# Designed miniproteins, single chains: the designs that were tried, part 55

Each design is a single chain, and the fold is of that chain. pLDDT is the mean over its residues in the fold that is shown.

## One batch from the design tools (miniprotein)

Design m1906
Fold by ESMFold2-Fast:
Structure m1906 (fold): chain A 68 residues (1-68)
Amino acid sequence: SEALARAFVQRNSGLSEAEADIVVALARRVLAGEPLEAAVRQLMERLGLSEKEARALLTGAVTLLREM
């Protein structure tokens, strides 16, 4: 569920609820067929995350959204 993906992002990053919602929205686009690398770049630019952090949060969120 989106709630589980949001909780995962917040628990593993220290991001606010609004910032976690950005990660979940980008993870939804990746699940819908957007390249992961484009979403990683957006998180780095919008939230100041490292590539490693952005990739880990996105892949975790995508996995949780897929399990729905």
Scores: mean pLDDT 83

Design m1907
Fold by ESMFold2-Fast:
Structure m1907 (fold): chain A 110 residues (1-110)
Amino acid sequence: EEEEIKKKILETELEIYRALLDYVNALRDGDEEKAEQYKERIRKLVDELIELYTKLAKNDVEKANIYTALRLRYIGDLWEVENLGTDERADALIQRYEEKIKKIEEELKK
């Protein structure tokens, strides 16, 4: 049961990084419609991630901490994407997301 939830957490994290990567590219291309679609997808995936981590929580304090931590991460990730300002920063962020995606894909194969 716990192992199934942990696998779903990894799968959801993978989808979040893929959606963030798509969001960076949509903003870079000036595609406002696609950018809004990816932003909404990221929000829904973060809500799913909160639910999954909450199932592993032992008490209401841990649940509150999970909610706060994941929401702050979401706000921070979106702020970083929306405030890149330069192609060099966008390329560096894309590389970081691609590396995270690769690591999660390798972990899911185990």
Scores: mean pLDDT 85

Design m1908
Fold by ESMFold2-Fast:
Structure m1908 (fold): chain A 83 residues (1-83)
Amino acid sequence: MPSSTLKLAILDVLKSRGTQPLSELVRRMSELSGASKRTVSREITELEKEGAVTLSVDDNGVRLVSLNEEKYDKAKEELGLQS
């Protein structure tokens, strides 16, 4: 799966389902895409660097991934234009 397609799928899951635990999101996206958990984790880190998602930690040390709604439309457009 192209990197841009995987990033778009991650954004779409977060848009439809809201905030996800990082471990659950990585597992789900790995299963759906056939990409390794390492590849999915890397794409999530790149989305955070791009400002499309935010990472936080709950009271139990669980990392959470949230969509940055303000940057969603721009991120989706930019990913759709990557060759």
Scores: mean pLDDT 77

Design m1909
Fold by ESMFold2-Fast:
Structure m1909 (fold): chain A 55 residues (1-55)
Amino acid sequence: ARAQIAALRAQTAQQIAEMVEELSKITDPDKANALRAQMTELQLRASEEVHRLAA
């Protein structure tokens, strides 16, 4: 379980870093808000999966 949690955290952190870089290039507030919502959903899903694996 620990190795799976570590891999999930690393994967999520890398995806979020890429999304943050993309967000810095977006000037359209609607597109920026959509990307922020996707980042929040990704973090929530990763948190849920970590809790599931830790239980």
Scores: mean pLDDT 81

Design m1910
Fold by ESMFold2-Fast:
Structure m1910 (fold): chain A 89 residues (1-89)
Amino acid sequence: PLKPLPPEEAKRAEEILEELLKKLTDENEQLKLKAAYYFRLGDFKKFEEYLEKLPELEREALLGQYRYALENRVTEEQEELARRIEELL
């Protein structure tokens, strides 16, 4: 089951995110990285907000990957997100 990051790991993930964003010049790749970061934090509202900024084709491809990650979901928030992703696909 996919678990949200603990607070200490979330701080480390934020530092890694900032370093990776410095290396990415493509706005879409930056948006994908931010979405992945918020998904790992369990902040599904921000995850969805960043996904909506992506072009439709790239968003649909990424949603398919996250749907797979949510097959072993364990929280009500993950269940709700999985349901919404199925509706969008």
Scores: mean pLDDT 72

Design m1911
Fold by ESMFold2-Fast:
Structure m1911 (fold): chain A 71 residues (1-71)
Amino acid sequence: SAATKAEIDKLAAEAKEAAKKGDFETLKRKLDEMERLAVSSLDEEVMAHAEKLVKEIKEVAAENGIDLSKL
């Protein structure tokens, strides 16, 4: 749903902010929340949207010295 995608977008923005600040605990929590929402939606488009954002977040984290390859 559009509402679920909007919530995932909000969590992704918060995760990117945490990555830039080096707040690894908040970053992990936000990624876990995104995954939970995506899986619970059972919507292929929502899951694909979340996967794209998680990839972007992992790239931002890596640029800031945080290895998320195992998350």
Scores: mean pLDDT 81

Design m1912
Fold by ESMFold2-Fast:
Structure m1912 (fold): chain A 76 residues (1-76)
Amino acid sequence: APKKLSEEEAKELAEKLKEIADEAVAALSALSGPEARELAEAAAEYLLEQAKIHEDQPELKAALEEAARRFRELAA
C-alpha cells in the first residue's frame, strides 16, 4: 500500500504543492511553442492521477486537482 500521510503532513504538502504549481505555471507561461503546452498537459495528467491515489485525503486531493486545472488552462 502507498504510505499514508498524516492529516498535518497532507495539509503541509497541499500548501507546498500550491506554491510549486504557481511557480511552474508562471515558468511555463513564459515559454512559447507546442513543447510548453505538451509539458503542461503531461503535468495536468500526472497531477490528476496523484489526486486519485490520495482520494482519502481531501485537502491534498483538492490541491492536486486545482494544480491540474491550472496546467490544463495553460495547455489550452
Scores: mean pLDDT 76

Design m1913
Fold by ESMFold2-Fast:
Structure m1913 (fold): chain A 87 residues (1-87)
Amino acid sequence: MKRKEAEEYLKKGKEYIKQGDYATALKHLEKALKIYEELGDKEGIAEVYYELGLIYESLGAKDEAKALFEKARKIYEELGNEEGLER
């Protein structure tokens, strides 16, 4: 159940990013991140960091965006060495 809850928050966060409502997107992504961290879901954590990076990039916060993209990239690289290469 908790994973589906995190997936719904992530989905809504992405929808609000597309609408340009970054404030609401951030709230949903923060909720998704908390649940994914509690579950140890590295794929979910990486995807949330990537989406947060897109928000900060759109807001002109380039350094914050780069840091978030780097966090996502490192997790994806770790997963790519084990599981991510299968996806």
Scores: mean pLDDT 82

Design m1914
Fold by ESMFold2-Fast:
Structure m1914 (fold): chain A 100 residues (1-100)
Amino acid sequence: MEEENIERAFELYMKALEERYPDAPEELREEAEEKLRRLLEELAKDRELAEEAVAALERALRERAAEWSPSQLEQARLNLAVLKLLLGESEEEVERALAR
């Protein structure tokens, strides 16, 4: 996977976190950034794992979305969008994941 996709995925997730938790302590933001970068770098090395994660999240959203809180549903959609962007999906597909 391309390095540019990792950076775009990182930026999408961090922007969403900042919009959702604008008053989050700096320490929590730094911890989230470190964990996210590590996760994205590992997923970028294993395309099959990233594709399996997309399939699992799409299935969970289809079958179990009604059991989730609005916050959990929003987080699952964000995770799906980030993974799709990491895999090099179009911006239209990424926006579709965020909207559903």
Scores: mean pLDDT 78

Design m1915
Fold by ESMFold2-Fast:
Order: sequence, then structure tokens, then C-alpha cells
Structure m1915 (fold): chain A 86 residues (1-86)
Amino acid sequence: SKVEEIIEELSKKLKELGVPEDLIDMIVSAIRLAISQKLSPEKLRAMLEAALDQLLGLNPDFSEEQKKKIREIVKETTEKLVELIE
């Protein structure tokens, strides 16, 4: 499905940045939960923002550049998912 393609791309990009697999799984789980609940775009963005905040909180050693790239990847993923809510 298109959702699985988006999730796979997100996972790959985060792995390339050195994000631990357990934290990637947390983000993916949040995305899957939000989609299964048919959340509005506003609530979907809120859930993904919360998941990202938790990710960054668990890895305070990320550089400013790494944090920026992670936020950009998550934002891109969120917008692609919002486009599927037609």
C-alpha cells in the first residue's frame, strides 16, 4: 500500500541518520495507530509531533543538524500521509 511505502521510506531515512531501531519502531507505531483511528490531519500532525519530541528526548546527543534532518523527514512523512486523507 502507499502507506507502507511511506513508512518504509521514513524508516530507511531515519536508519541512515543513525536513529536506533527501537525509536524508529515507536514512530512507525504512532503513525499506524493514527491511520487506524482515521484521525484528522490536525490530530495526525499532533501525534507525530509528540512521537518526534519523545525521540529527541531519548537521544539528547543528536547534533543540531541531525535534529533538523529528523524533523524534516518526519514533516515530509506527515504531509505525504495527510495527502492520503482525501
Scores: mean pLDDT 78

Design m1916
Fold by ESMFold2-Fast:
Structure m1916 (fold): chain A 71 residues (1-71)
Amino acid sequence: SMDEKIERIIREGFELFKELVESGKYTFQEAVRLAAKYAVEQGEKENIPESKIDEAVQELVRRARRYHEEQ
């Protein structure tokens, strides 16, 4: 389903975000931008509507902020 594709993209983007920050080579802001870029590109590739891609990016950023606050 579309909801399953969106959740997968959010999860994959969040895993990329964690990998980037844990590498020590990227700032939090850089890691968020790269993960958001991944989510947009993957969403477009899978023909997800732009409004749903925007919602997925917002959720990804929210999860990234929560992760940062818990560190």
Scores: mean pLDDT 88

Design m1917
Fold by ESMFold2-Fast:
Structure m1917 (fold): chain A 66 residues (1-66)
Amino acid sequence: SDERIARYAAAVQAALAADPSLRDRLNAVLKSLGVTTEAVLGGDNRPVARGLLAKQPAIAIPQPAP
């Protein structure tokens, strides 16, 4: 669902904000899964979330603590 995609994209953005080096690692994973979309720092990662959910619906990203 769009809500699930938005939540996942927010988790990706939070992870990238905490550790920008994860962008290169995430892009390597995306490429290995055949996803052509790349993660962006401070941008819209909904296309990345859509691609990941389509290939690995069970990928768990640690939730940022409040």
Scores: mean pLDDT 70

Design m1918
Fold by ESMFold2-Fast:
Structure m1918 (fold): chain A 85 residues (1-85)
Amino acid sequence: MKLIITFKFKSVEAAKELAKELEKVLKKLKEEGIIKDYEIEVSDDSVLKITIELDEKNIEKVEKALAEVIEPYASEILDHEIEYL
């Protein structure tokens, strides 16, 4: 399946900082075989989009790992959307 998460940030700088931290976590999860692949995109409009390819059985583990990294940036996030494909 695919998990797509889109965040709207107050600033491009905050979006880019979280993107770097998310890249570290997603790379580790891929190396551990928890996810199959990932893509991270940051737009000039302060939108951060994450696409993760994973097995449905690993959703809770992946969401927990992401939440721990995202939590320090919660005050910089204006809106978010999550899609399960």
Scores: mean pLDDT 87

Design m1919
Fold by ESMFold2-Fast:
Structure m1919 (fold): chain A 103 residues (1-103)
Amino acid sequence: KAALEAQLAALKAAVAAAPSDAALYNQLIATLVALNDAASALALAKAMLAEGIALSLAGLATLVALAAATNNASLLALVLQAIKAISSLASKVAAFNIILDVA
């Protein structure tokens, strides 16, 4: 936990230095999921969607797993909204397959 908290602080600083870097935001999501912090992960994912920052397929998978583990309907609803925002049909199908694997 202490190592993940340090990684979270470092990633927050990195995002502040490069606010358009989608890879850093997706790493931050992964760290919050590892900390089992559904509320912070939900808030960050909402902010990413509002700013047009893309959630990766790995990020969507980790958020779905966290939503299932924490029984968080709001987080699941956000993931579904993020998938609907994907313009590529192939990527959208891949994202839905990830949800089906978790469910």
Scores: mean pLDDT 73

Design m1920
Fold by ESMFold2-Fast:
Structure m1920 (fold): chain A 86 residues (1-86)
Amino acid sequence: SLAEEQRILEEIERRAEELAKEHPKATEKLAKEKGISNLDAARLMLTALRILELAEKLLKEGKVKEEELNQATLERAREVKRMLEE
């Protein structure tokens, strides 16, 4: 399990680097707004996208109601998705 966790963390790190290269304007904008690195901005964006994907899956499966989800977190995740579509 520890080895699997390390592999997942390495995959997330690689994907964050890829996201920063694919969406340099979006990552730079978030990095500047938050006072963080472009890579940290990419990590936050990946986290937001994964939260949105999980929320959409749980809503589709009827396992949660929209009102049970943290609306501020979901809106931030949707905003990140919109930034990446620019």
Scores: mean pLDDT 78

Design m1921
Fold by ESMFold2-Fast:
Structure m1921 (fold): chain A 71 residues (1-71)
Amino acid sequence: MMSPEEAARAAREAAEATARSGAAGGQTGKWHLIQNGAGTPELEKAREIGGAGGSAEEAARLLRKAADELE
């Protein structure tokens, strides 16, 4: 399983990639890898938040904030 620190790094990278590539055309590949859940509770929570009523943009924003707090 991924540690919170590793999850924070991955979440930050995904959020940045989504922000940059989303403006260009959407970075679904990176999101699919994270949404696949790799079995980590932190990433699963972000995915559930997006599915429960938030958009991919909201999920990316929350992941970025979580990554910043852990870093």
Scores: mean pLDDT 51

Design m1922
Fold by ESMFold2-Fast:
Structure m1922 (fold): chain A 69 residues (1-69)
Amino acid sequence: MPSPEELLDKYIGEDGTLTTQQAIAALKELGLSESEAVRILNEYVDPETGKLTREQALAALRKAVESLK
């Protein structure tokens, strides 16, 4: 299974942010369903911008790894 850091580096944009769609794709690569990915992202994404900072995206990916057990 890829690490949170590997997925972050794969999907993060040139501006250092991750879109909601890119974050969902990264979470699905960890083995989460789309509904589980959306559930986790709702805790970290700004709903008005639809984006996560590098730190927020990494926290969401780490939370996903913890929840997969």
Scores: mean pLDDT 78

Design m1923
Fold by ESMFold2-Fast:
Structure m1923 (fold): chain A 63 residues (1-63)
Amino acid sequence: GIGTDAGTAAALGAGGSISPERAGELARKNGMSEEGARAVKEGAEKGTPEAASEGGLRAAQLA
């Protein structure tokens, strides 16, 4: 679901596989709201797995 997809995008950004901007774009492209995509980007920008998980959960709440 949306929470899993958001968490994956945020984790990729935090892990350095993609930029935080790209993580947000992927979330939006996968049908997440603009608020959700922003939360994914914010989680990825913190650059930790914990922040990515937080961003993913927040995105799921906003979806």
Scores: mean pLDDT 64

Design m1924
Fold by ESMFold2-Fast:
Structure m1924 (fold): chain A 68 residues (1-68)
Amino acid sequence: NEEELLELLLKKMEEDKELRDLVKQALEKLENGVSLDEILEELKKKISDPEIIEAVKIMLQKYKKLIE
């Protein structure tokens, strides 16, 4: 469920500054034309939780549609 994954991500971001910084950097890279796949590959090197990776993917996909 997308809503449950996004809620999990938001809760984790409240407690984890490194996660917030990584998500912020991912959004900035997406705005600068870096591919979603490339961003996700870099995030997988830093984030071991597959649910968090999936939640970030969903967030980035939604954001990309808003800026196109």
Scores: mean pLDDT 83

Design m1925
Fold by ESMFold2-Fast:
Structure m1925 (fold): chain A 77 residues (1-77)
Amino acid sequence: SMKEKIKAKLEELKKEIEEIASQMDLSPEEREGLELLIKDIERLIKEIDTLSEEEQEGALKTAEGIVEQLKKRLEEQ
């Protein structure tokens, strides 16, 4: 189903954020920020069944945007 595909993609994006974060020399504040983002994605995955289709798509796009920004930042370091 679309829901299962979105959930799987969110789990993939979470792992990608964790992988990128492990490659970066982060300040304590920056590390805390990324940990909060990871927790937000975990919450979205947990609550996926309670979200509308529009909210599910929005969550996916937000997570994809976070990964894109992190990749850009990693390339600039």
Scores: mean pLDDT 78

Design m1926
Fold by ESMFold2-Fast:
Structure m1926 (fold): chain A 91 residues (1-91)
Amino acid sequence: APAEISDEMIEEVVKFYAQKTGVSVAEIYKKLSKEEIREILLEAQKKVAEKNAKLKEEKVEVTEESIEKNGLEVSELVLKLVEEKIKEKEK
């Protein structure tokens, strides 16, 4: 099945960014559409997957801690990409 970013995932990303930056969810949606956030999330997941593929070649075993760390890396990358996209639009 094609990998689809759910609306719930988009909402969680927006809430997380709002919590970290102190900006309201409504203000974030004024600057970014749901479609743009979806594209950012897909790009972040792809980049983390590519990084993990390279790391897997260096490590023989993947631990439960690696899965949790990957989730945090996606979240951090999404925050960075959202911030960069907002700054690009404010130019």
Scores: mean pLDDT 68

Design m1927
Fold by ESMFold2-Fast:
Structure m1927 (fold): chain A 59 residues (1-59)
Amino acid sequence: MDDERRREELERHREEVRRRGQELVAEGSKKMKEDGEKGTEEVQRGAERLRREDEEARR
């Protein structure tokens, strides 16, 4: 019974991660134009956060 709910929650989480990833890339690209080093670091930190969230959801 929990398997279907878990699958739906996991799919919602994956959609959230994808959406956040797209936002992160867009914001990072803008910051890279203004300050290349700062933009790159921000994208890297965001990507690491998304990775951790994905791992938590799969656990």
Scores: mean pLDDT 72

Design m1928
Fold by ESMFold2-Fast:
Structure m1928 (fold): chain A 68 residues (1-68)
Amino acid sequence: VAEVPEVPWTPRARAEMLITHVRQNREDQQALEDAVASALELGLLSEEEAKAIRTAEELLEALERRLK
């Protein structure tokens, strides 16, 4: 039916997942880079915003602004 076993995420649910992942992995540079790439793919960030993001806190602020 409507659900896909892999990940039946809406863009909002994916953004919330990324926020949670970044919060849990704030000291992991690779996790930050992966989260920025995922947010770009989902259209949650522009390329300019992604290039400006250098810390987990900056990414979290950008994602939270998009979800408001």
Scores: mean pLDDT 72

Design m1929
Fold by ESMFold2-Fast:
Structure m1929 (fold): chain A 75 residues (1-75)
Amino acid sequence: SVEEEIARIESLSETEQRATLLVLDEEEIKPKDLPLIEALRRLAGFETEKEAGELSKEEREELKRRYMELIAARA
């Protein structure tokens, strides 16, 4: 579930959280990764009317950038 992915990500170290962001760099979004992408979207505060599977490559890059800024702000 998305809630389980959020809890998992928040338990990870900064380095492990950065590694999790590699899912956003994939050419195609795999169905198994949809809860992870949705969890990253919610944690980054990236609000959109689109579902996780509908995010463009450019929107996923913006999500990654915002989440990286969030990690840096917590360090």
Scores: mean pLDDT 79

Design m1930
Fold by ESMFold2-Fast:
Structure m1930 (fold): chain A 96 residues (1-96)
Amino acid sequence: GTEEALRLAEEGARVGLTGKDYKGAEEAVRLMDEAVRVAREGGAPMPVLLSLEVGSGMARISLGVGKASGLPDEETARMVGKAAEAGIRAAREAVE
């Protein structure tokens, strides 16, 4: 349930933060979206679900901004990873 969703989200953040191209950034967004789906289907508490949804949304916005601004692929991936990591941190605190 919740722990599986958080593990998927953490993998998404890792892929983003270590990413070298737009494929890494896009894969990070995909993993964050998958984490939200797993959390929703697993009946995660609302604060956890909302935190992951916000993290996923911010990661998607970061990818869009990076692409639109012509930022280097690695910098875009890092921005996506940081956005995902912030959402995961909030979700982890919500599990307390």
Scores: mean pLDDT 82

Design m1931
Fold by ESMFold2-Fast:
Structure m1931 (fold): chain A 94 residues (1-94)
Amino acid sequence: SLLEEIKEKLKERIKEILKENGFSEEEAEKLAEKLTDAIVSALSQPNSGLDLESLTALVKEITGVSEEEAREIAEKIVEAVGEVIAEAARRYEA
């Protein structure tokens, strides 16, 4: 389903971002799953737009990196979420 594809694509993108930020393959896999679940949960709540500050706090809590590094990771995740949603919207329209 489209929702399952969104979750899988988001997890894959987050895993790639984490690997680029120094996490191992195994760590990136586990952390990407946790982050994807948290992000999807947040997006499912009414009026809870996933803001950069909330996402930065989640990244810091889940990964244990510095606030500065967590913010860089969060910014990349926001971009990935936007891309995945845009692709899903395009498929729905097509």
Scores: mean pLDDT 79

Design m1932
Fold by ESMFold2-Fast:
Structure m1932 (fold): chain A 88 residues (1-88)
Amino acid sequence: AARRDALVDRAAEKMTEEAKKINPEASDLVKAGGRLIARAALASPEAMEQVAKALGDILSQKVSKEKADEITKKMLEIAREAVAEYRA
């Protein structure tokens, strides 16, 4: 439990910092959404894709579609890194 929660929190923090570099206004949405996508990624790749799609749709309403896609892609990259580390 503790190791999984620590990886989720660290992944969400990385996602938030990367989102700030792309569009600072997205950071609060990515803080909440990042924990969800990281948890989903640890459950299954399919759950990760479903959560990422939903979050991308929400982000595109708050920032441009271009920025939402860039942020979502970066979050998926970080989530995959967290899964690899968890399985190591």
Scores: mean pLDDT 81

Design m1933
Fold by ESMFold2-Fast:
Structure m1933 (fold): chain A 67 residues (1-67)
Amino acid sequence: LGLTADSTPAQIQAAFAAVDTDGDGYISREEAKALGLTDEEFAKYDSDGDGKIDLPEFVLYLIDKLK
């Protein structure tokens, strides 16, 4: 996706929407793998253990990766 620390909120939202193919507001484990996330990284950001990452969790992932 080419996101950086200087990415705008609109770019982050567009990236989330591009990965969220179902449009349900969550990223599944398989969709996260398309971004290059490992199962360990996915589990770290899936704090509820429900097998999905929501938009706030995705933003935290990006902040952590781009610091």
Scores: mean pLDDT 70

Design m1934
Fold by ESMFold2-Fast:
Structure m1934 (fold): chain A 96 residues (1-96)
Amino acid sequence: SREEKARRIGEILRRTYEESVRVAKKAGASEEQAKKVGEYAVESVVLGLHEGEEKGLEYLREKVKALGIPNVEKVTEEVEKIAREAYEEIKRVLEE
């Protein structure tokens, strides 16, 4: 149903946020920085659904790198993977 698809997409976006926050915190980001990484990951997935995956990932890379967090390249790579997986899972849900 439409309601079930919306629920599943919401769960995917929630996990995307939580996993991205966790990655940033493990790298030594502040709580505020980690929340921003989670927000940017979710925003990049939503942008990717509307404008294409690569535009979403470019947005994510630029926003995360601008935060000045420790090990920013590794954080960017791990969060990009989380966002790519979320994007593909949501696409599968929408195509059912």
Scores: mean pLDDT 89

Design m1935
Fold by ESMFold2-Fast:
Structure m1935 (fold): chain A 106 residues (1-106)
Amino acid sequence: SALDEIIELLRKAREALRKAIKALEEGKVEEAIEHLKKALENVKKAIEIAKEINDDFLKKILEKIADELEEIIEKLEKGADLKEIKLELGELEGLIGIEIGVLNIE
């Protein structure tokens, strides 16, 4: 189903975020940025499916996640402090986890 495809894409995004956080803990900023770009790609694919099934609420949540990922990528590319970025990524990973849980109930 379309929801199963969104769940799979969000699971891939969450795993990419976890890899990005681990890379930042190791000081590997460029590796973290590549993982975040993969997370963003999966979220953008999920947004397109949400649009196709006319789920405006889910679309808005996913668009917010995509916007926050794009902002974090830009901050990292400009040399932002890693402690704040790690906290923001942890919050996004948690939010994606909640969305996966909600969609699995439906």
Scores: mean pLDDT 88

Design m1936
Fold by ESMFold2-Fast:
Structure m1936 (fold): chain A 87 residues (1-87)
Amino acid sequence: MKTFEELFKEMEKNLAEVDEVIARARARDPSLNPGVEALVRFFAFAGYSVEEAIEAARNVTEKIISDPEELAQDLRSLDAIEEALRA
C-alpha cells in the first residue's frame, strides 16, 4: 500500500512532467486550448503518467464535446501536447 507521502510525491512528479510538456507544446503552438491543458493536468494530479493523462483527456474530450469545430480544436491541442512529449 502506498503511503500518503509516497502518493503525494508521485502526483507532484507527474504534474511537473506535464507542466514541462505543456510548456514545450505552447512554445510550438501558442493557440493551445487552456481547458485541454487543465484537463491533462487534472489527470496527472489524479496519478496518471503524462502519456496516460493525455489519453484520458482525449477520451473525455471525445465523449463530452458535442460541437465538431470545438472538438477538432481540442483534439489539435491534445495532438500538440502529445508531439511535445515525444520531443
Scores: mean pLDDT 79

Design m1937
Fold by ESMFold2-Fast:
Structure m1937 (fold): chain A 93 residues (1-93)
Amino acid sequence: DEVERLLKEADELLERLGEAIKAGDSKKAAELAREIARIYQRIAEKDPSMRDDALMAAKLAEKTAELMEKGVDPEEALRKALEETKKEWEEKE
């Protein structure tokens, strides 16, 4: 269905994001992270059971893109965004 299609699209974009990060292509990585955030926002709108997880994934991707746009190294940007997002998620549980 639509959610399965969006999840597959997100997986493909995540693979491409990983490749861009390994290549040190901050511009491409930021663009891909923005697209991933958009996809997860759409998943949150379409599936209430996945809403919280999808919104958290969108927030992670958005924060990662913002850090890369500010000139933070892609791997460090992902690490910092993941740490902050994971802490917030664990405290909410």
Scores: mean pLDDT 80

Design m1938
Fold by ESMFold2-Fast:
Structure m1938 (fold): chain A 90 residues (1-90)
Amino acid sequence: SNEELVEETVAALRALLEAYQAGDWEAAVEAAAKAGVLLAEIGGLSNARELMDKVIEALGEELPAILATLREVTKAHAEEIRARAEALRA
């Protein structure tokens, strides 16, 4: 459901921040890949804007830190994230 998709996306983005703060790069790559797949799934839906607004609202004050973390992890581990995202979509 759309509600489950929002909840899973929020969970993946929070897991990314937690893993990054812990220095757990394997967990950070996994969470970034999952978040990427889920965000792409939302982006393909006719109500993508509504669902993205719900994700943003749920993350609240954590959003700037999560976006900064996503940029850093994606920059450092682009190939690993891509490979894991492809495996998750298979």
Scores: mean pLDDT 87

Design m1939
Fold by ESMFold2-Fast:
Structure m1939 (fold): chain A 72 residues (1-72)
Amino acid sequence: SSLSRRVVRLLREVRELTRKAEELGKGEEAQSIMDKYAPLIAERAEKGDWDGLVEVLEAMVEELRELIEEAE
């Protein structure tokens, strides 16, 4: 479905951003961002709230991008 493709794309983006953060010496900060969102992601997934899951993943991606931009 369209939503599952978007979730897969966002998770791939998270993985790429965390890799870049590690290369910049910001791996621990990236992990902290992921740990902050992990329980929200689990809650949305358990409830079948796929739109809410996408919103949470997009917020996490935005914070990871901000971390990388700050570290450049």
Scores: mean pLDDT 86

Design m1940
Fold by ESMFold2-Fast:
Structure m1940 (fold): chain A 85 residues (1-85)
Amino acid sequence: GPVLDVLKELAKKHPDLINLDDVTNASSSKDALDRILQRNNLPVTGDDVMAEIQKRIVNTPYIDWGRVVRDVVKKYILDEALRLQ
């Protein structure tokens, strides 16, 4: 699905922030997000990130869903992890 596809792409670009094994071994998109958030010591949950993605995709054409997922992951995971470095 679009969440796992974006997370695999971002793991290749940012392997220090997103571990590819956390994505490939995950049982769901939520599980992958929980693993990534926990590894980076971020205080938000996979449920919080998934809720934000779902809220934004309701009014978004399917072709743009990957962009929405990337924007949410960047804001809640990548930018926050880098801010704490």
Scores: mean pLDDT 85

